# Designed miniproteins, single chains, continued (2): the designs that were tried, part 91

Each design is a single chain, and the fold is of that chain. pLDDT is the mean over its residues in the fold that is shown.

## One batch from the design tools (miniprotein)

Design m7152
Fold by ESMFold2-Fast:
Structure m7152 (fold): chain A 75 residues (1-75)
Amino acid sequence: ASDEDIEAALRALSEAAEELREEAEEALAAAKNEEEREAAEREAGKRIAELALERAKSLSPEAAALAEKAVKESL
């Protein structure tokens, strides 16, 4: 893998996260208690991870591995 592949993977992950970020923020803002907030955070993280891995996989197996590591570090 090259820095170019890493940059492309991070850009794809960033776009997926940005698209889901607004929805996650709305869910967090709508949370009435700590339990709902935790549930919203977990759901957002899972959805971002799924999109990030799918997008990274379309780039290369190496990008997919990088995305998986980033998700693990975030969770």
Scores: mean pLDDT 72

Design m7153
Fold by ESMFold2-Fast:
Structure m7153 (fold): chain A 86 residues (1-86)
Amino acid sequence: DVEELIKEAIEKLEQAINAETLDESKGYARQALELLREAYRRSRDPVDRVALHEAIGLVEKALEAETLEESRKYLQQALDILKKHA
């Protein structure tokens, strides 16, 4: 269900933030992105859809980041949004 997909995405985002390298972080972030996109596709709640869309955009920015520090900044913002709506 959508709630379980969001919970799994949160776990992957936490793994991405705690990763020691940019490549490792991006690996977990890609897994989180897939879960968030599935949650967005299945969600019918407008409030959840707005939060998911914003989180997806932030994870996509993290994947484009050239440094681990910049990537972590976007991932943390995405995580904060999802935790407030979980």
Scores: mean pLDDT 89

Design m7154
Fold by ESMFold2-Fast:
Structure m7154 (fold): chain A 100 residues (1-100)
Amino acid sequence: SRADLIARFDAILDQIMTMPRDQQTQAMNQIIGIVIDAARATGNQTALRQAMIAQGYLDAGDLSSAISQIADAFRALAAVDIAAAQAIVDAMQAIHQQIS
């Protein structure tokens, strides 16, 4: 369900926040990139705007604001495209496994 995908997304972000700072930044760069690509592929302008704001926060070193914005972007995608949301969660699990 949409709620299950949101819960999995949030859980993976929580796991990433337990990693060393450099690995958190690396994981967040990759996650934001995947969400941007998914938003572009699906034409979801709301999700694209939110994900680009997340990238701006990450580039400024504001990890907390980047996480909040990418969570908003993911929720915007999950609201209209369950398949895209599932693909993002699967990619995030792979990123976490690769970096940790």
Scores: mean pLDDT 88

Design m7155
Fold by ESMFold2-Fast:
Structure m7155 (fold): chain A 62 residues (1-62)
Amino acid sequence: TELAEKAAEAARKAGSGAGAAASAWDVRQNGHVTEEGARKAIEAGRAGDSEKAAEYILEGKK
């Protein structure tokens, strides 16, 4: 399981339509990512900054 890839995918889904995706991902993985972090990660990923996207996802963990 590649956490970074999974997290990026979850962030993409969360930002696209609903933070529910990030919430569901958090429940499934038993590790949480903030909806805000997921949103920012998608924005960074869209801009081509995969590294920054991963950072936002990880930083969003509380």
Scores: mean pLDDT 52

Design m7156
Fold by ESMFold2-Fast:
Structure m7156 (fold): chain A 76 residues (1-76)
Amino acid sequence: VDYKTLLKVGNEAAILKFVDENPEKKMELLTKVYFKYLLDCYAGDVESCLYYKRVLESLLKREGVPADVIAVTLAL
């Protein structure tokens, strides 16, 4: 799996499709997106930060994580 291509900004639909096709890799992908979110937000890359935040919100919502827990988890 080419995670560098998959995780490019703007490829949210490709990420969601990848999770649907590879459910066994869901946690690995979620972890990679989360760390990318943290690093880019702390680096001040606003566009990348907001993109990965949206992807994480979508992934966590699909896992059944409550909205309040998502909000607290992604608060930076």
Scores: mean pLDDT 79

Design m7157
Fold by ESMFold2-Fast:
Structure m7157 (fold): chain A 116 residues (1-116)
Amino acid sequence: SEIDKVRRALDELLELTGISREEVRELAEKLKDIVALPTKKLSEEQIELGLEMVAAVLLDGKLDPKDYSTYLSFALSIIKGISFEDLVLGVALSVALMAGRRDLIAFLEPLIKAKS
């Protein structure tokens, strides 16, 4: 499923970066307070997993989540016709590109390009 594919990508990113699952979950919970969530379009499990993926990218990049909250809220608002996987990976790649994080770009780009 799309959820399983995003979960595998997150697990691989955490292994690659050495970021703990605990740190990711803590930041994901904080993101719920500062990012407008698409609760009418995505399930609670999809929202949680999507925020964990974004949190992992922010943590690896050592980025302040407050600097990205407006962008993330906007990006999540344009999900019409986009799959959950494409939305989450696309937002994560966009943050990595905006921050100039070459390691994260190198990880995320192949995951997006591997679509059939």
Scores: mean pLDDT 78

Design m7158
Fold by ESMFold2-Fast:
Structure m7158 (fold): chain A 98 residues (1-98)
Amino acid sequence: SMAEDQALFDRALALFAEFIAAVASDARLVSLVNTLVQQLEDNPNMDLMLSALILVAIEALARGMRDLAERLLRLAREIAERTRDQQTLAMIDTMENS
């Protein structure tokens, strides 16, 4: 439903804002994530949101931000399960075990 999609979108934006706050000294990374947020706000798209969650989770893992990465991957899993995206689910499983 649109209400459920909006709730997932709001959760994703909150996680991206938390990531931006944590990496505020990295102007390049802040700019890249803000560009993804702007694209999602201009045209809400579940596939783009899922891709953005995965990209931010990879960066969070690389930076040792395990709690935030786990929360990003949990939301990504919920979206991938709803869309029956088996390739993304397999990728999430690999990242959670790394």
Scores: mean pLDDT 86

Design m7159
Fold by ESMFold2-Fast:
Structure m7159 (fold): chain A 97 residues (1-97)
Amino acid sequence: GTVTVTPAELTIPVGGVGTLTVTNNSAGTNTVYLAAARAPGTELELSGAQTVAEGGTATFEIRAVGPAGVAELLARAVGADGTLLGEGTAVVRVTAA
C-alpha cells in the first residue's frame, strides 16, 4: 500500500509504551502522522507528525494511557497541500496493568 505500518498489531500494558514503524511509499517527501480511527475504549498518547522521504521510514511512539481496550490507528501521508496520499492501519491492544 501507499503507507505501510509495522507491526500491524501491537500489545501494550496500561502505562506502557510501544513503537510503530511507518514507511512512506507515496511519491516525494510527505508529512506522516498517526490518528485514532475510531472513538476507542482506551486512550493512546501518540507521538507527533514527521516529515518522511519517499521510500523512507519513521518510528512513532505510542503510550497506552488506558483503560484496557482496543484502538485502531491510522497512519496517514499528506502532501504539502494537505491532500491525503495514502493510509495504513494498525491495531493497538491495551492490557490491564
Scores: mean pLDDT 83

Design m7160
Fold by ESMFold2-Fast:
Parts: C-alpha cells; sequence; structure tokens
Structure m7160 (fold): chain A 95 residues (1-95)
C-alpha cells in the first residue's frame, strides 16, 4: 500500500511538470494514474494515512482546476473520480 501511495505521489509530480510544460494530455494521463493508485488503496490504509491522502487529493483538485479550460471533458471525468475518492476517505475517517 505504501508503494501505491508513493506511485500516486510520483504521478502527481509528473502531472504538475507536464502541465507547466503545456503538455495537457500527459498531465491528464498522470493525474488519471495517480487517482487510479489512490482508488486502489484499502480502507484501513486510507484511515491510517488520511491526512497525506487528502493532501494528495487537494493537489489533484488544483491541477484539474488548471486543466479545466484546456480539456473540460476529460477534467470533468477525473473530477468525478476524485470526488468519489474524497467521499471514501471521509467515510473511513468517521467509521
Amino acid sequence: SQELLDEAQRHLDEAEKALNAGDYDSALEHLSKALEHLQSLPDEFLREHAEEILEMLQRAEELLKKLRDKKPKETFELSVRLGVIQLRVAVVRVT
């Protein structure tokens, strides 16, 4: 599970670099992979590492907001996935 978290972090870093370089397709691909890794984390790991994961989800949200004007359809789809993961983290923190 730590390896999935580390890979998600790496993909967020690569997404930010791609966005800064104007490579919006690469930025979206890396964001998609980061969210895929975060979605694959087990509930116990989400509970134990909630603060770190919420910080990563916040980074993903900021990147998606910056991409929205360039790739509105693709950013909408990833924003829905992001929202589902955010809700899952909130649920495991309460239960």
Scores: mean pLDDT 86

Design m7161
Fold by ESMFold2-Fast:
Structure m7161 (fold): chain A 83 residues (1-83)
Amino acid sequence: VEELLQKLIEKAREYGLTDVAGLAERILDAWRAGDFVESAKLLTALALTIVGDYLDGKLTEEQFKELSELYHEVARALDAAAA
């Protein structure tokens, strides 16, 4: 979980998406604190922010695909850890 979140944070920073990076950092903090409800809420916000940045032309199709794949890996890992 932490490794995947760090990878997403690094990619978001590489692409200049400070909002995406900040949300991913907040998810990591919430997960470390055991706040799975806050982690789930922040995951929803992260998904909407990534889609919004793509629609606003801040991401190429390839960058959007890479971040979406990392997002889904994070979401699956958090779901597995919360079960």
Scores: mean pLDDT 80

Design m7162
Fold by ESMFold2-Fast:
Structure m7162 (fold): chain A 95 residues (1-95)
Amino acid sequence: SDMKEMLLNTAYQIFSIAETSVKYNLSPDQFISRLRGLGRVLPPESRSIVDEVVKEVESRKDTLSVEQLADLAIETVKKLINDDEIIKEAEKRVK
C-alpha cells in the first residue's frame, strides 16, 4: 500500500543515516543535523516520525554516544511504525 511504501522509505532513510553516522564516527550534533535535513525533504506525513526521532535523540545527545543515539533512533522508529515486516525490510536495505 502507499502508506506501507511511505513508512518503509521513512524507516530506511533514518536507518541509513544512523548506520552512516556510526560508520564514519560522526558527532551527535552531526547525526542530529542529518536527521533534521531528512525531515525538511520528506513528505509532511513522514515528518511526524522524523520529528519524534529528532526529539528523542536531542534529549539524550549529551549523555549518549553516537552509536547509542543511533540505536535510540532505530528503536524510536520501531515503536512509531509498529510493523515488523516494514522494519525487517528497512533493516535489510541498510548497508
Scores: mean pLDDT 89

Design m7163
Fold by ESMFold2-Fast:
Order: C-alpha cells, then structure tokens, then sequence
Structure m7163 (fold): chain A 80 residues (1-80)
C-alpha cells in the first residue's frame, strides 16, 4: 500500500539522516568546518523536500530524495 511504502521510506530517511548527521559531526571534529556547514545545509534542504513529498503522498518523490541523501553520504565519505 501507499502507507506501507511511505512508512518504509520514512524509516530509510531516519537511518540515512542519522548517518549524515554523524558525518557532519565528524567533519566538525576534524576542523573541516566548511564541509560540515555544506553537509548541514544540504541535509536541511533534503529533509524539507522529503517532508513535502510525504505530505503530498508522493512515494516516488520521497524515494528520489532518499537516493539523493544516499549519494550525498557517499560523496561526503570520500572527504573523510
């Protein structure tokens, strides 16, 4: 169902958001302040867009945003 799909995406969103938050915190610990700020800004924007997609009942849009977050995580991991 749409509700089951959105609930799964909400769980995936929480998991990836937690991982991105940990990467941001690690950049601050390493003194990579500009990378940490960029990660924070992008996470805020992606989180807003995810909530908008969920509110609109659009699981396809929500899934695209989760995939963007997964891509961001891989980009940021290269900077560690």
Amino acid sequence: SMEERLAELERRFRDIATELQLLKDEFYKQGKVELAKEAEKRLIDLSRRFREAVQAGDPEAAERIVREMETLKEELKKEL
Scores: mean pLDDT 89

Design m7164
Fold by ESMFold2-Fast:
Structure m7164 (fold): chain A 63 residues (1-63)
Amino acid sequence: SNEEKKAKEIAKLLKVSLEEAKEILEAAKKAKTREDVEELARRFGISVRDALRVKIIVGVTVK
């Protein structure tokens, strides 16, 4: 499925488990503002740059 492909890409990007990647994917769908993206980064211990890349994966299937 498209959602599973996105979760796998997030897992690969961040070097986290597929389960954690699915949590990040769901949280990223709810992030609408820059402040939300910064909070996403803090929550999962990732850089803001990586959180923005996650948002791109969630919004588009970039390969």
Scores: mean pLDDT 80

Design m7165
Fold by ESMFold2-Fast:
Structure m7165 (fold): chain A 77 residues (1-77)
Amino acid sequence: SPMEKLREMLRRIEELVRQLEATTDPAEALAIAREIERLLEEMSDHMRKTGVRLSPEEEERLKALVARASARVAAVL
């Protein structure tokens, strides 16, 4: 379903943020950061195309994940 796909994308972003926070290799960090950016764009496009939305709790979780990714990128890139 469109909602299951959206939640799978959210889970994938969460896993990538964990990987980004765990790496000390700048090249790996850059590759992960670019993949997160790509998935965020795909998630936005999917929501626009299908009309499905994250719950308020899931939206807050996504916001926290984006903040964590941004902080890590600033620290290592």
Scores: mean pLDDT 88

Design m7166
Fold by ESMFold2-Fast:
Structure m7166 (fold): chain A 95 residues (1-95)
Amino acid sequence: SKEELIEAAEEAIKELEELAKKSKDPTIKKFLENAIKAIKEILEELERGKISVREAAVRLQALLGSLILAFVVLEAPEEYIEKLRELERRFEALL
């Protein structure tokens, strides 16, 4: 549902903000900050009725997938990659 997707996205924002606060790598921190901004923009479009729940879910999954790939390439801490995979699975369950 729309409400479940919004809740999952808001929880994802909170978890990514916590990772950004813990990160000492400025590149990793910047990727996390950019991802948080992108999630907020997707939520705003969804709440304004500009995109469907399905479109928002697909965009959120694609965003997390891209972030996971970037973190693997950057050799980010394994705990960060595992957290992102958990968030991706949460959005996948809403499709």
Scores: mean pLDDT 88

Design m7167
Fold by ESMFold2-Fast:
Order: C-alpha cells, then sequence, then structure tokens
Structure m7167 (fold): chain A 85 residues (1-85)
C-alpha cells in the first residue's frame, strides 16, 4: 500500500468514526472530499486533527463504545504512521 493509499484509508476510517460518534453522516462525504482534493501532507494533518477530536469525544461515550473506538484509533494511527514513511 502506498503512502497516499494509507492516508486515504485513514481519512475514510476517521470519517466513519466521526459519523458514528456524532450521528452526522456528512463526515463520510467530508472525508472522501478531503482524500480526493488535499495533498498527502494536508491529509495527514487533517487526520491527526480528527484523531485528537475523536479522543476528546471518546471521554463522553459509554465504556463499551470507548473500547471499540480505541481499537479503530490504533488501526488509524498505524495507517498515519505508514503514510509518513
Amino acid sequence: MSPREQADEALRRLGSLMSTITGDPGYLYLAEYLSQTKSLEEQIKVSEEWLEEIRKMKETLDPELQEDVDRELERIEKLIEEAKK
């Protein structure tokens, strides 16, 4: 998987998490738009910003949902790390 493909996958997964946590499906469309229109560097920056936002929102969720979010965040963090290579 190329760095661009890693960054695109990270954004799509983040958009899915944001949509699930906030109940706003607009995040799915925003993630796709960003993956198609932004540079690799900008995609990584946005992904890191959304990652921090999800971490803050996670504190307000049920503990069972927090565990599911933590597993997905670990996957996304690995995708971002690989995209930086």
Scores: mean pLDDT 81

Design m7168
Fold by ESMFold2-Fast:
Parts: structure tokens; C-alpha cells; sequence
Structure m7168 (fold): chain A 63 residues (1-63)
């Protein structure tokens, strides 16, 4: 689903941020989403802070 795709992308961005830094992580994940046709999700992730990404991941898992 679109929600599952977004959650997976958010979790990947958080994971990659620890390895390569937040901006590089968001760029990689956003590029992957755009390549898959999920441009609105890519734009949303690119605009998010690390705190917002972590909060989104936690909230979506709890739902």
C-alpha cells in the first residue's frame, strides 16, 4: 500500500541518516521514491526533519 511504502521509506531514511547523514539519506530515499513513481511521498520525506521522520515511523507502527 501507499502507507506501507511511506513507512518503509521513512524507516530507511532514519536508518541511513545514522550512516551517511540526514541530507544524504533523504536525497537517496527521495530519489528511490521518485524512480518508483511516488513523487508526492518523495517531496514529503525531503521536507521532513529527523525528529519528524522518527515520529512518523513510531506513529505508523503504533496504528
Amino acid sequence: SVADTFLAAVEEAVRLAEEVGLEAAKERVSRQLRDQGYTPLADEIAAMSLEELRRAAASMRAA
Scores: mean pLDDT 82

Design m7169
Fold by ESMFold2-Fast:
Structure m7169 (fold): chain A 57 residues (1-57)
Amino acid sequence: EPKKLTDKEFLEKVAELEERLKAGEISESQYRRQLGDLAVQIDDLEMIEKIGELLAK
């Protein structure tokens, strides 16, 4: 994976994490950690806001 993600790649990874969380494959803590890791790889403020919303749960 490149250091920086495109918006499309970012959304695909977020969707995969959400599916895994709903399937019980990962914990909420693991989900939040991986979202934080993805935030480092994105420069788009809109995507960063989306991460903030997801982490506020």
Scores: mean pLDDT 71

Design m7170
Fold by ESMFold2-Fast:
Structure m7170 (fold): chain A 58 residues (1-58)
Amino acid sequence: AAELRAFGERLIALGRQYDEQARARRDEMSPLEVQLLEGMGALLYGMGQYFLDLADRL
């Protein structure tokens, strides 16, 4: 469904923002904080991909 695809795309975009923020602020943050932001981005990418796959299979 179009709504699931749109939601998945938003989650992927949000994940991209977290990844960019981690890179931009790497010098201002501890390695652990960078890894946590990158982990959050990866989680959002995974969720977004799940909803995109679900939309394509329905």
Scores: mean pLDDT 80

Design m7171
Fold by ESMFold2-Fast:
Structure m7171 (fold): chain A 86 residues (1-86)
Amino acid sequence: MKKGDKVRVTFLNGDVLEGTLLTDINEVGDKFRIKVDKVLSGKHKPGDIVEGTVLEKLDENTWRIEATVTKKDGSKEKVLGTLEKL
């Protein structure tokens, strides 16, 4: 996946968003950043930044990821999800 690619993120907590990849993803261990363009499910907002680490390649267009989410109290947690190229 390349910077500028349109992607969908599906989190294990049920959150689903579509966005624009701000970084290249070439291999497991890569850091990613996504600008949220559209929220399909959950409490993210357009313009939010989702960032994290690539954990596993699932197929040609799909990666398993761990994203960092900032909670309402300012604390951060890691959430597992799937990143797919649209």
Scores: mean pLDDT 84

Design m7172
Fold by ESMFold2-Fast:
Structure m7172 (fold): chain A 76 residues (1-76)
Amino acid sequence: MDSIAGQILRLLALSPSGKISIEEAKKAIPDASTSQINEGLNILKEQGVIKEVDKGVYELSSPKLQALLRQALAES
């Protein structure tokens, strides 16, 4: 069962820049509310796997993390 946080990580892994906006997350996960998207983003920030780089824009903590997530997705 994919959590909203897990779905956001997948979107970040597939992003060319490793960045995602709240609006991009809402568009990609239309069944999730804005509150659920924000909760998922906060969980990932608390875990140190993403950082807020601009208002409403989040980035993976490193390019190496993006490569590892992409590999994990290819094996799923």
Scores: mean pLDDT 78

Design m7173
Fold by ESMFold2-Fast:
Structure m7173 (fold): chain A 71 residues (1-71)
Amino acid sequence: MSDMTDDQIVNNIVQSLINNGQTDQAQQIQQDFNNGVISVPQAVGQYLTVMGQTHSVQTAVDNMNNIISQQ
């Protein structure tokens, strides 16, 4: 059992975006999630879109599918 909560998944997404210089995108995702505007799958979708613009979409999808399947 991985004790990865929804908050931890979103925090990992936010930290990844900040580390890649996408601070504005990270802040938007964190705020929307904290306000209940988006769900975890929607946050993941936004992360994949941003990362797909700077990296291989396939690599980003594979990494996110691995995280999701651990729940």
Scores: mean pLDDT 71

Design m7174
Fold by ESMFold2-Fast:
Structure m7174 (fold): chain A 60 residues (1-60)
Amino acid sequence: SDADLRAALALIREDPHSRPVLALALSLLGYTGPLDEALAAALAQARSVEELRAILERYA
């Protein structure tokens, strides 16, 4: 949902380089795949809900 995407984005923006924070954000979004270096780098650069959605669609 958009509310979950906004909450995940807010978490990522607080500490975009923290692997535990990225993992928590992905968990809120129901992502069950691995958190690799490419996904972590993409998430750290996400600035909007639309960017976050595009990243998840690419890795889903």
Scores: mean pLDDT 80

Design m7175
Fold by ESMFold2-Fast:
Structure m7175 (fold): chain A 93 residues (1-93)
Amino acid sequence: DAVEGGRGAMRGGLEAAKSGTGKGLSGGIAAALSGMGAIFEAEVLKDNEGAAVSALSAGRAAEEAAKHSTGEGKEGALRGAREAYEGGLGAAA
């Protein structure tokens, strides 16, 4: 579900941003913004293709944030990336 994937990326991105600096912070923000985009595209625009693209982008941003984060921020970002990829693939199928 692209909505659940987007929410996962937002939560994971926020956790990465709290503990991250530089690429961890910017990647966390990017994941949160792309996650919000996926939710908006799925729920408001009813654009499943756009939602899939945004969710996959959120997953990539969350993975990048995780590489530059530690502890709970890293774990949250990795969880968010997984949820975003699962939601994006589900929306694309």
Scores: mean pLDDT 78

Design m7176
Fold by ESMFold2-Fast:
Structure m7176 (fold): chain A 58 residues (1-58)
Amino acid sequence: APELRFADLPPDATPEEVVDAMVEANGLTLTPEQREKLRALAAADPSMGRAVEALRAL
């Protein structure tokens, strides 16, 4: 399985920036539904714990 890379996020990262950084770092192609779900998780948990779990579920 490919190893996921995680971007070094700025302290003031918005949920959209978190999603964009994760997509760029891992070369992901997300559907609009997957992207919105990941953004919502990042908004709920800026630490990205939930965003990481969402990526593993893709």
Scores: mean pLDDT 62

Design m7177
Fold by ESMFold2-Fast:
Structure m7177 (fold): chain A 106 residues (1-106)
Amino acid sequence: SPEEARRRALEAADTIRQVGDEMEKKGAKELAQVARDLADEIERLVTEGASPEEIDKVAAEHGERMRKAVEELKKKDPQLGKFAEEALGTVGGATSEIIRAAREMA
């Protein structure tokens, strides 16, 4: 149902926010901010009934920013950088679920 799909999209956005909180606790402040910005924008887009294409575009733009932040982090702190790379996988999975849910709401 559209209501169930919306709930799943918002839960996945919360997963991205939790990744941001974990990154901040570990000192990856730039990556934390990008993850929080993504979660905020996704929640807004889902609430406004944005298309899956609009959500995918926003996710791709933030994903690129996160990848750059991870590469810079790897240069300064290789261990934290590897942890952040795992976090990118979690964000990617959550984003895929949001896009799938958005298609079900359309």
Scores: mean pLDDT 85

Design m7178
Fold by ESMFold2-Fast:
Structure m7178 (fold): chain A 100 residues (1-100)
Amino acid sequence: MGPVMPVTEETLREAERMMRAALRAGERLHKEGKLEAARDVYRIAVVFASLVGEEREREVLEKASKLLGISEEEIRKNREDIDADLESQEIAGEALTREL
């Protein structure tokens, strides 16, 4: 990763709060059987966890890996590759929905 912003106590508290919110949303979606949406939310939780620290990032990745049955590497790769491809499709789908 490139240089990150200096982390303050305020930044850590906010990242922790956002991470916890994302984890709750992911668990709820997982219990509802929405595995794709749960994966997306867990990826967001990993981003916030990385702002808190490497230990927290590892904890969240391990939890997501166990819940989704996929490896950390797959979570990371799918975020980079499929997110770029899905962005165009999501924009198209949203544009169609807005036209309705």
Scores: mean pLDDT 64

Design m7179
Fold by ESMFold2-Fast:
Parts: structure tokens; sequence; C-alpha cells
Structure m7179 (fold): chain A 69 residues (1-69)
């Protein structure tokens, strides 16, 4: 992975992309539309699906904690 961003910035971007998918689903957006948007974000940032998947669990954990309250 070759980017000019710091490691922390890269991790936050991946978490935000994964969290954005959960938020869009919660707001009742069409699943196909959400998938297309996520793919476009990953392509724009040059981030692989595998990298986002690693941070998807962290984003989901944050989202679940918010829902439990």
Amino acid sequence: MKVTLSKEDIEELKIRIAYGEELARERGLDPETVDKALDAWMKTLGISREEVEAYREKARKRFEELKKK
C-alpha cells in the first residue's frame, strides 16, 4: 500500500468506508446502490476490498455499540 497519508489516517478512511455502508443500510438506502457507492469509494482511494474488510469488523463494533444504547 503506497499512499502519502499517515497510518492512522489510512485506518480511519477504511473504517469510515465500512461504517458508511452500515449507516446507508440503516437509513433504508437500496442495497445495490450502497454496494456501488462503496466500490466507487474504494476505487477512488486505491484501497483493496481485503483492506476494507479488515476494518469492517471494527466499524461494525462501533455501530453495534451505538445501537445498543
Scores: mean pLDDT 68

Design m7180
Fold by ESMFold2-Fast:
Order: sequence, then C-alpha cells, then structure tokens
Structure m7180 (fold): chain A 72 residues (1-72)
Amino acid sequence: MEYVATGVTGPDGTTTFTLYKDGEKIAEYVGRGGAGGAAAGVAGHELLSQLGLSARIERVEGDDRAGRAVLR
C-alpha cells in the first residue's frame, strides 16, 4: 500500500498537511504559523504510528510551492 503526504505553506503562513492512501484523502491538518505547522506535523506522525506503518520517504518534490513525499 502506498501513502502520499503533501505539505503546503501559503504566503500567509498557513500550513496544510494532507495524507492520501491509494489516491483517497484520509487525513488533513491545517495550522497557522510555525506553531500551527508543527502541530499539524505531530498529528500526522501520530496517525502513521497508530496505523502501525513504517514510513520511508522515497521522493520529495518542492516545485510549485508544494512539497510531496511518497511513503511506503
């Protein structure tokens, strides 16, 4: 099974973290500023841990103001 994580920080400092499983959105976290972004990251990490998944980042793409990582 393949997971895709997308992190986007807008010009207003709002960070959106979205987790997809086989193309379907399973989780979304939104935070403002550095503290909000950190909280969104922690929530995402906790979710992966609860699912018992070993996440390995294969690729990170930082083009078009979006970072994407493919997790296995």
Scores: mean pLDDT 56

Design m7181
Fold by ESMFold2-Fast:
Structure m7181 (fold): chain A 92 residues (1-92)
Amino acid sequence: SNVTKEIILQAIDLAVSKGYITKEKAEFLKSKVDDIFKVYGNKKLKEFDINFLEGKQLDDAREVKKVTGLSFSSALDVVAILLYYSWQQRGA
């Protein structure tokens, strides 16, 4: 399935439910959903797994930072959240 704004919001909610991020951090990231979608819109969730295996996670975080204006640490959180959501959808 392709990344949608709904998928980004669901991934953030999943991260909160698992205690990986705070509710405050989640609300901040949700406020950036349109900008995050500019990076990941129309990419397939499985591409996060491919990028992880190819060691491209830092490159993904740099692109998120560039497009969204997020700090590098917040950009890494976005990449990690979407990767974890992808794994959960596959039953991993």
Scores: mean pLDDT 78

Design m7182
Fold by ESMFold2-Fast:
Structure m7182 (fold): chain A 100 residues (1-100)
Amino acid sequence: MDAEYERLREEGRKRAKELKEKEPLSKEELEERIKEFEENPEEADEERLIDLTYLYGLYLIEEDPENPEKRREGDLGLAHGAFMRRVRERGLEAELEAAR
């Protein structure tokens, strides 16, 4: 069974909850910010986009918890955000290690 996918999903969910507690954005505000990045992709802050991906995934699950399609999409969004963050952190860590 895919233990790595489960860990990524749990990591993303935990991160999304932390972000929601620190800066509670409405779903509408979150969608507006994501749209802004989609309209200006070359100026998008990748780390901020990852954080918004976590929050959007959590909102999809919480808004309609009985909808299996939205739950699946939300879980995928959380896992994808966590994966992207790990890739970014590993790249930055490797760059810092090589620079020092």
Scores: mean pLDDT 70

Design m7183
Fold by ESMFold2-Fast:
Structure m7183 (fold): chain A 71 residues (1-71)
Amino acid sequence: MEEEAKKLIEKGKELLDRARQLRDVNPEEAIRLYREAIELFKKALELDPSNEEAQKLYDEAVRLLREIAER
């Protein structure tokens, strides 16, 4: 359980980093990566609802997606 949540969090972080790099060159691809990261963090929170890191990353990813998608 803890290992699974950790792997999801790590993958989500990688996708967030990729999305940030693509934001200026391919915003559509960045949006897809932000959505994927959000789903990974949601899954991590389903496995460990008290995981503060996953909650913070979920909130961050949602905020970043809103910023780019509403442009």
Scores: mean pLDDT 82

Design m7184
Fold by ESMFold2-Fast:
Structure m7184 (fold): chain A 77 residues (1-77)
Amino acid sequence: SPLYAVVATFENASDEQIEEAVEALKKVPGVTDVKVHKEGDVTTIVAYAESLEAAKEAAEVAKKFEGVVSVEIKDFT
């Protein structure tokens, strides 16, 4: 089971922006799964990570996304 998650939130993002973000997060070593949840104009991408180091790398990748409004790391340890 993943011990960490990176939660990236977008408002009014295009499908192209979300697809690019998902592909970038999937390429981060130690990211095991990426899930997308859309509710109205808000899209949330959750990248699950096996380690804090992988979560931090995924968060740095997520912070560079065009149109991202927040990036959080969640610890499940």
Scores: mean pLDDT 84

Design m7185
Fold by ESMFold2-Fast:
Structure m7185 (fold): chain A 73 residues (1-73)
Amino acid sequence: SMRDQADQLIKQGMAALKAGDYQKAIDLFQQALKLYEQIGDQRGVRRSHGLIAQAYYQLGDYEKAKEALAKAL
């Protein structure tokens, strides 16, 4: 299912984040976000935005981190 694909992308993104590959993590979390939005999974959408914010913060892009945090309401 699209939800299972999104959940898998989150797991891959978290592994990339742990490895310090912040750009790869952002890409994977953005792919998961798109899938959660398509299926209307608001919890998945908020989680994805929170993880994108974390990755941007680690990358030093504080403006994008702040924007993503605002969407993780």
Scores: mean pLDDT 90

Design m7186
Fold by ESMFold2-Fast:
Structure m7186 (fold): chain A 71 residues (1-71)
Amino acid sequence: MSLREAAEVFIESLEELGLTDLARRLRERVAAAAPEDLPLVLTQGMGEAQRLLSDEELARVHERLAAAAGP
């Protein structure tokens, strides 16, 4: 899976958890980012999500990302 596809899975997970403002801002940043900047954009987005989500919700986000990256 491409890093951009992983970003979409992450953004969808945030939307499902009700973080619609963060998801929208992250989608805009991903769309504007060069491929080499995507890891930084995703790292910053994950940091914001970690401040807003419970440990259980964060585990669900990580599980969805892992499932999307798998076969």
Scores: mean pLDDT 79

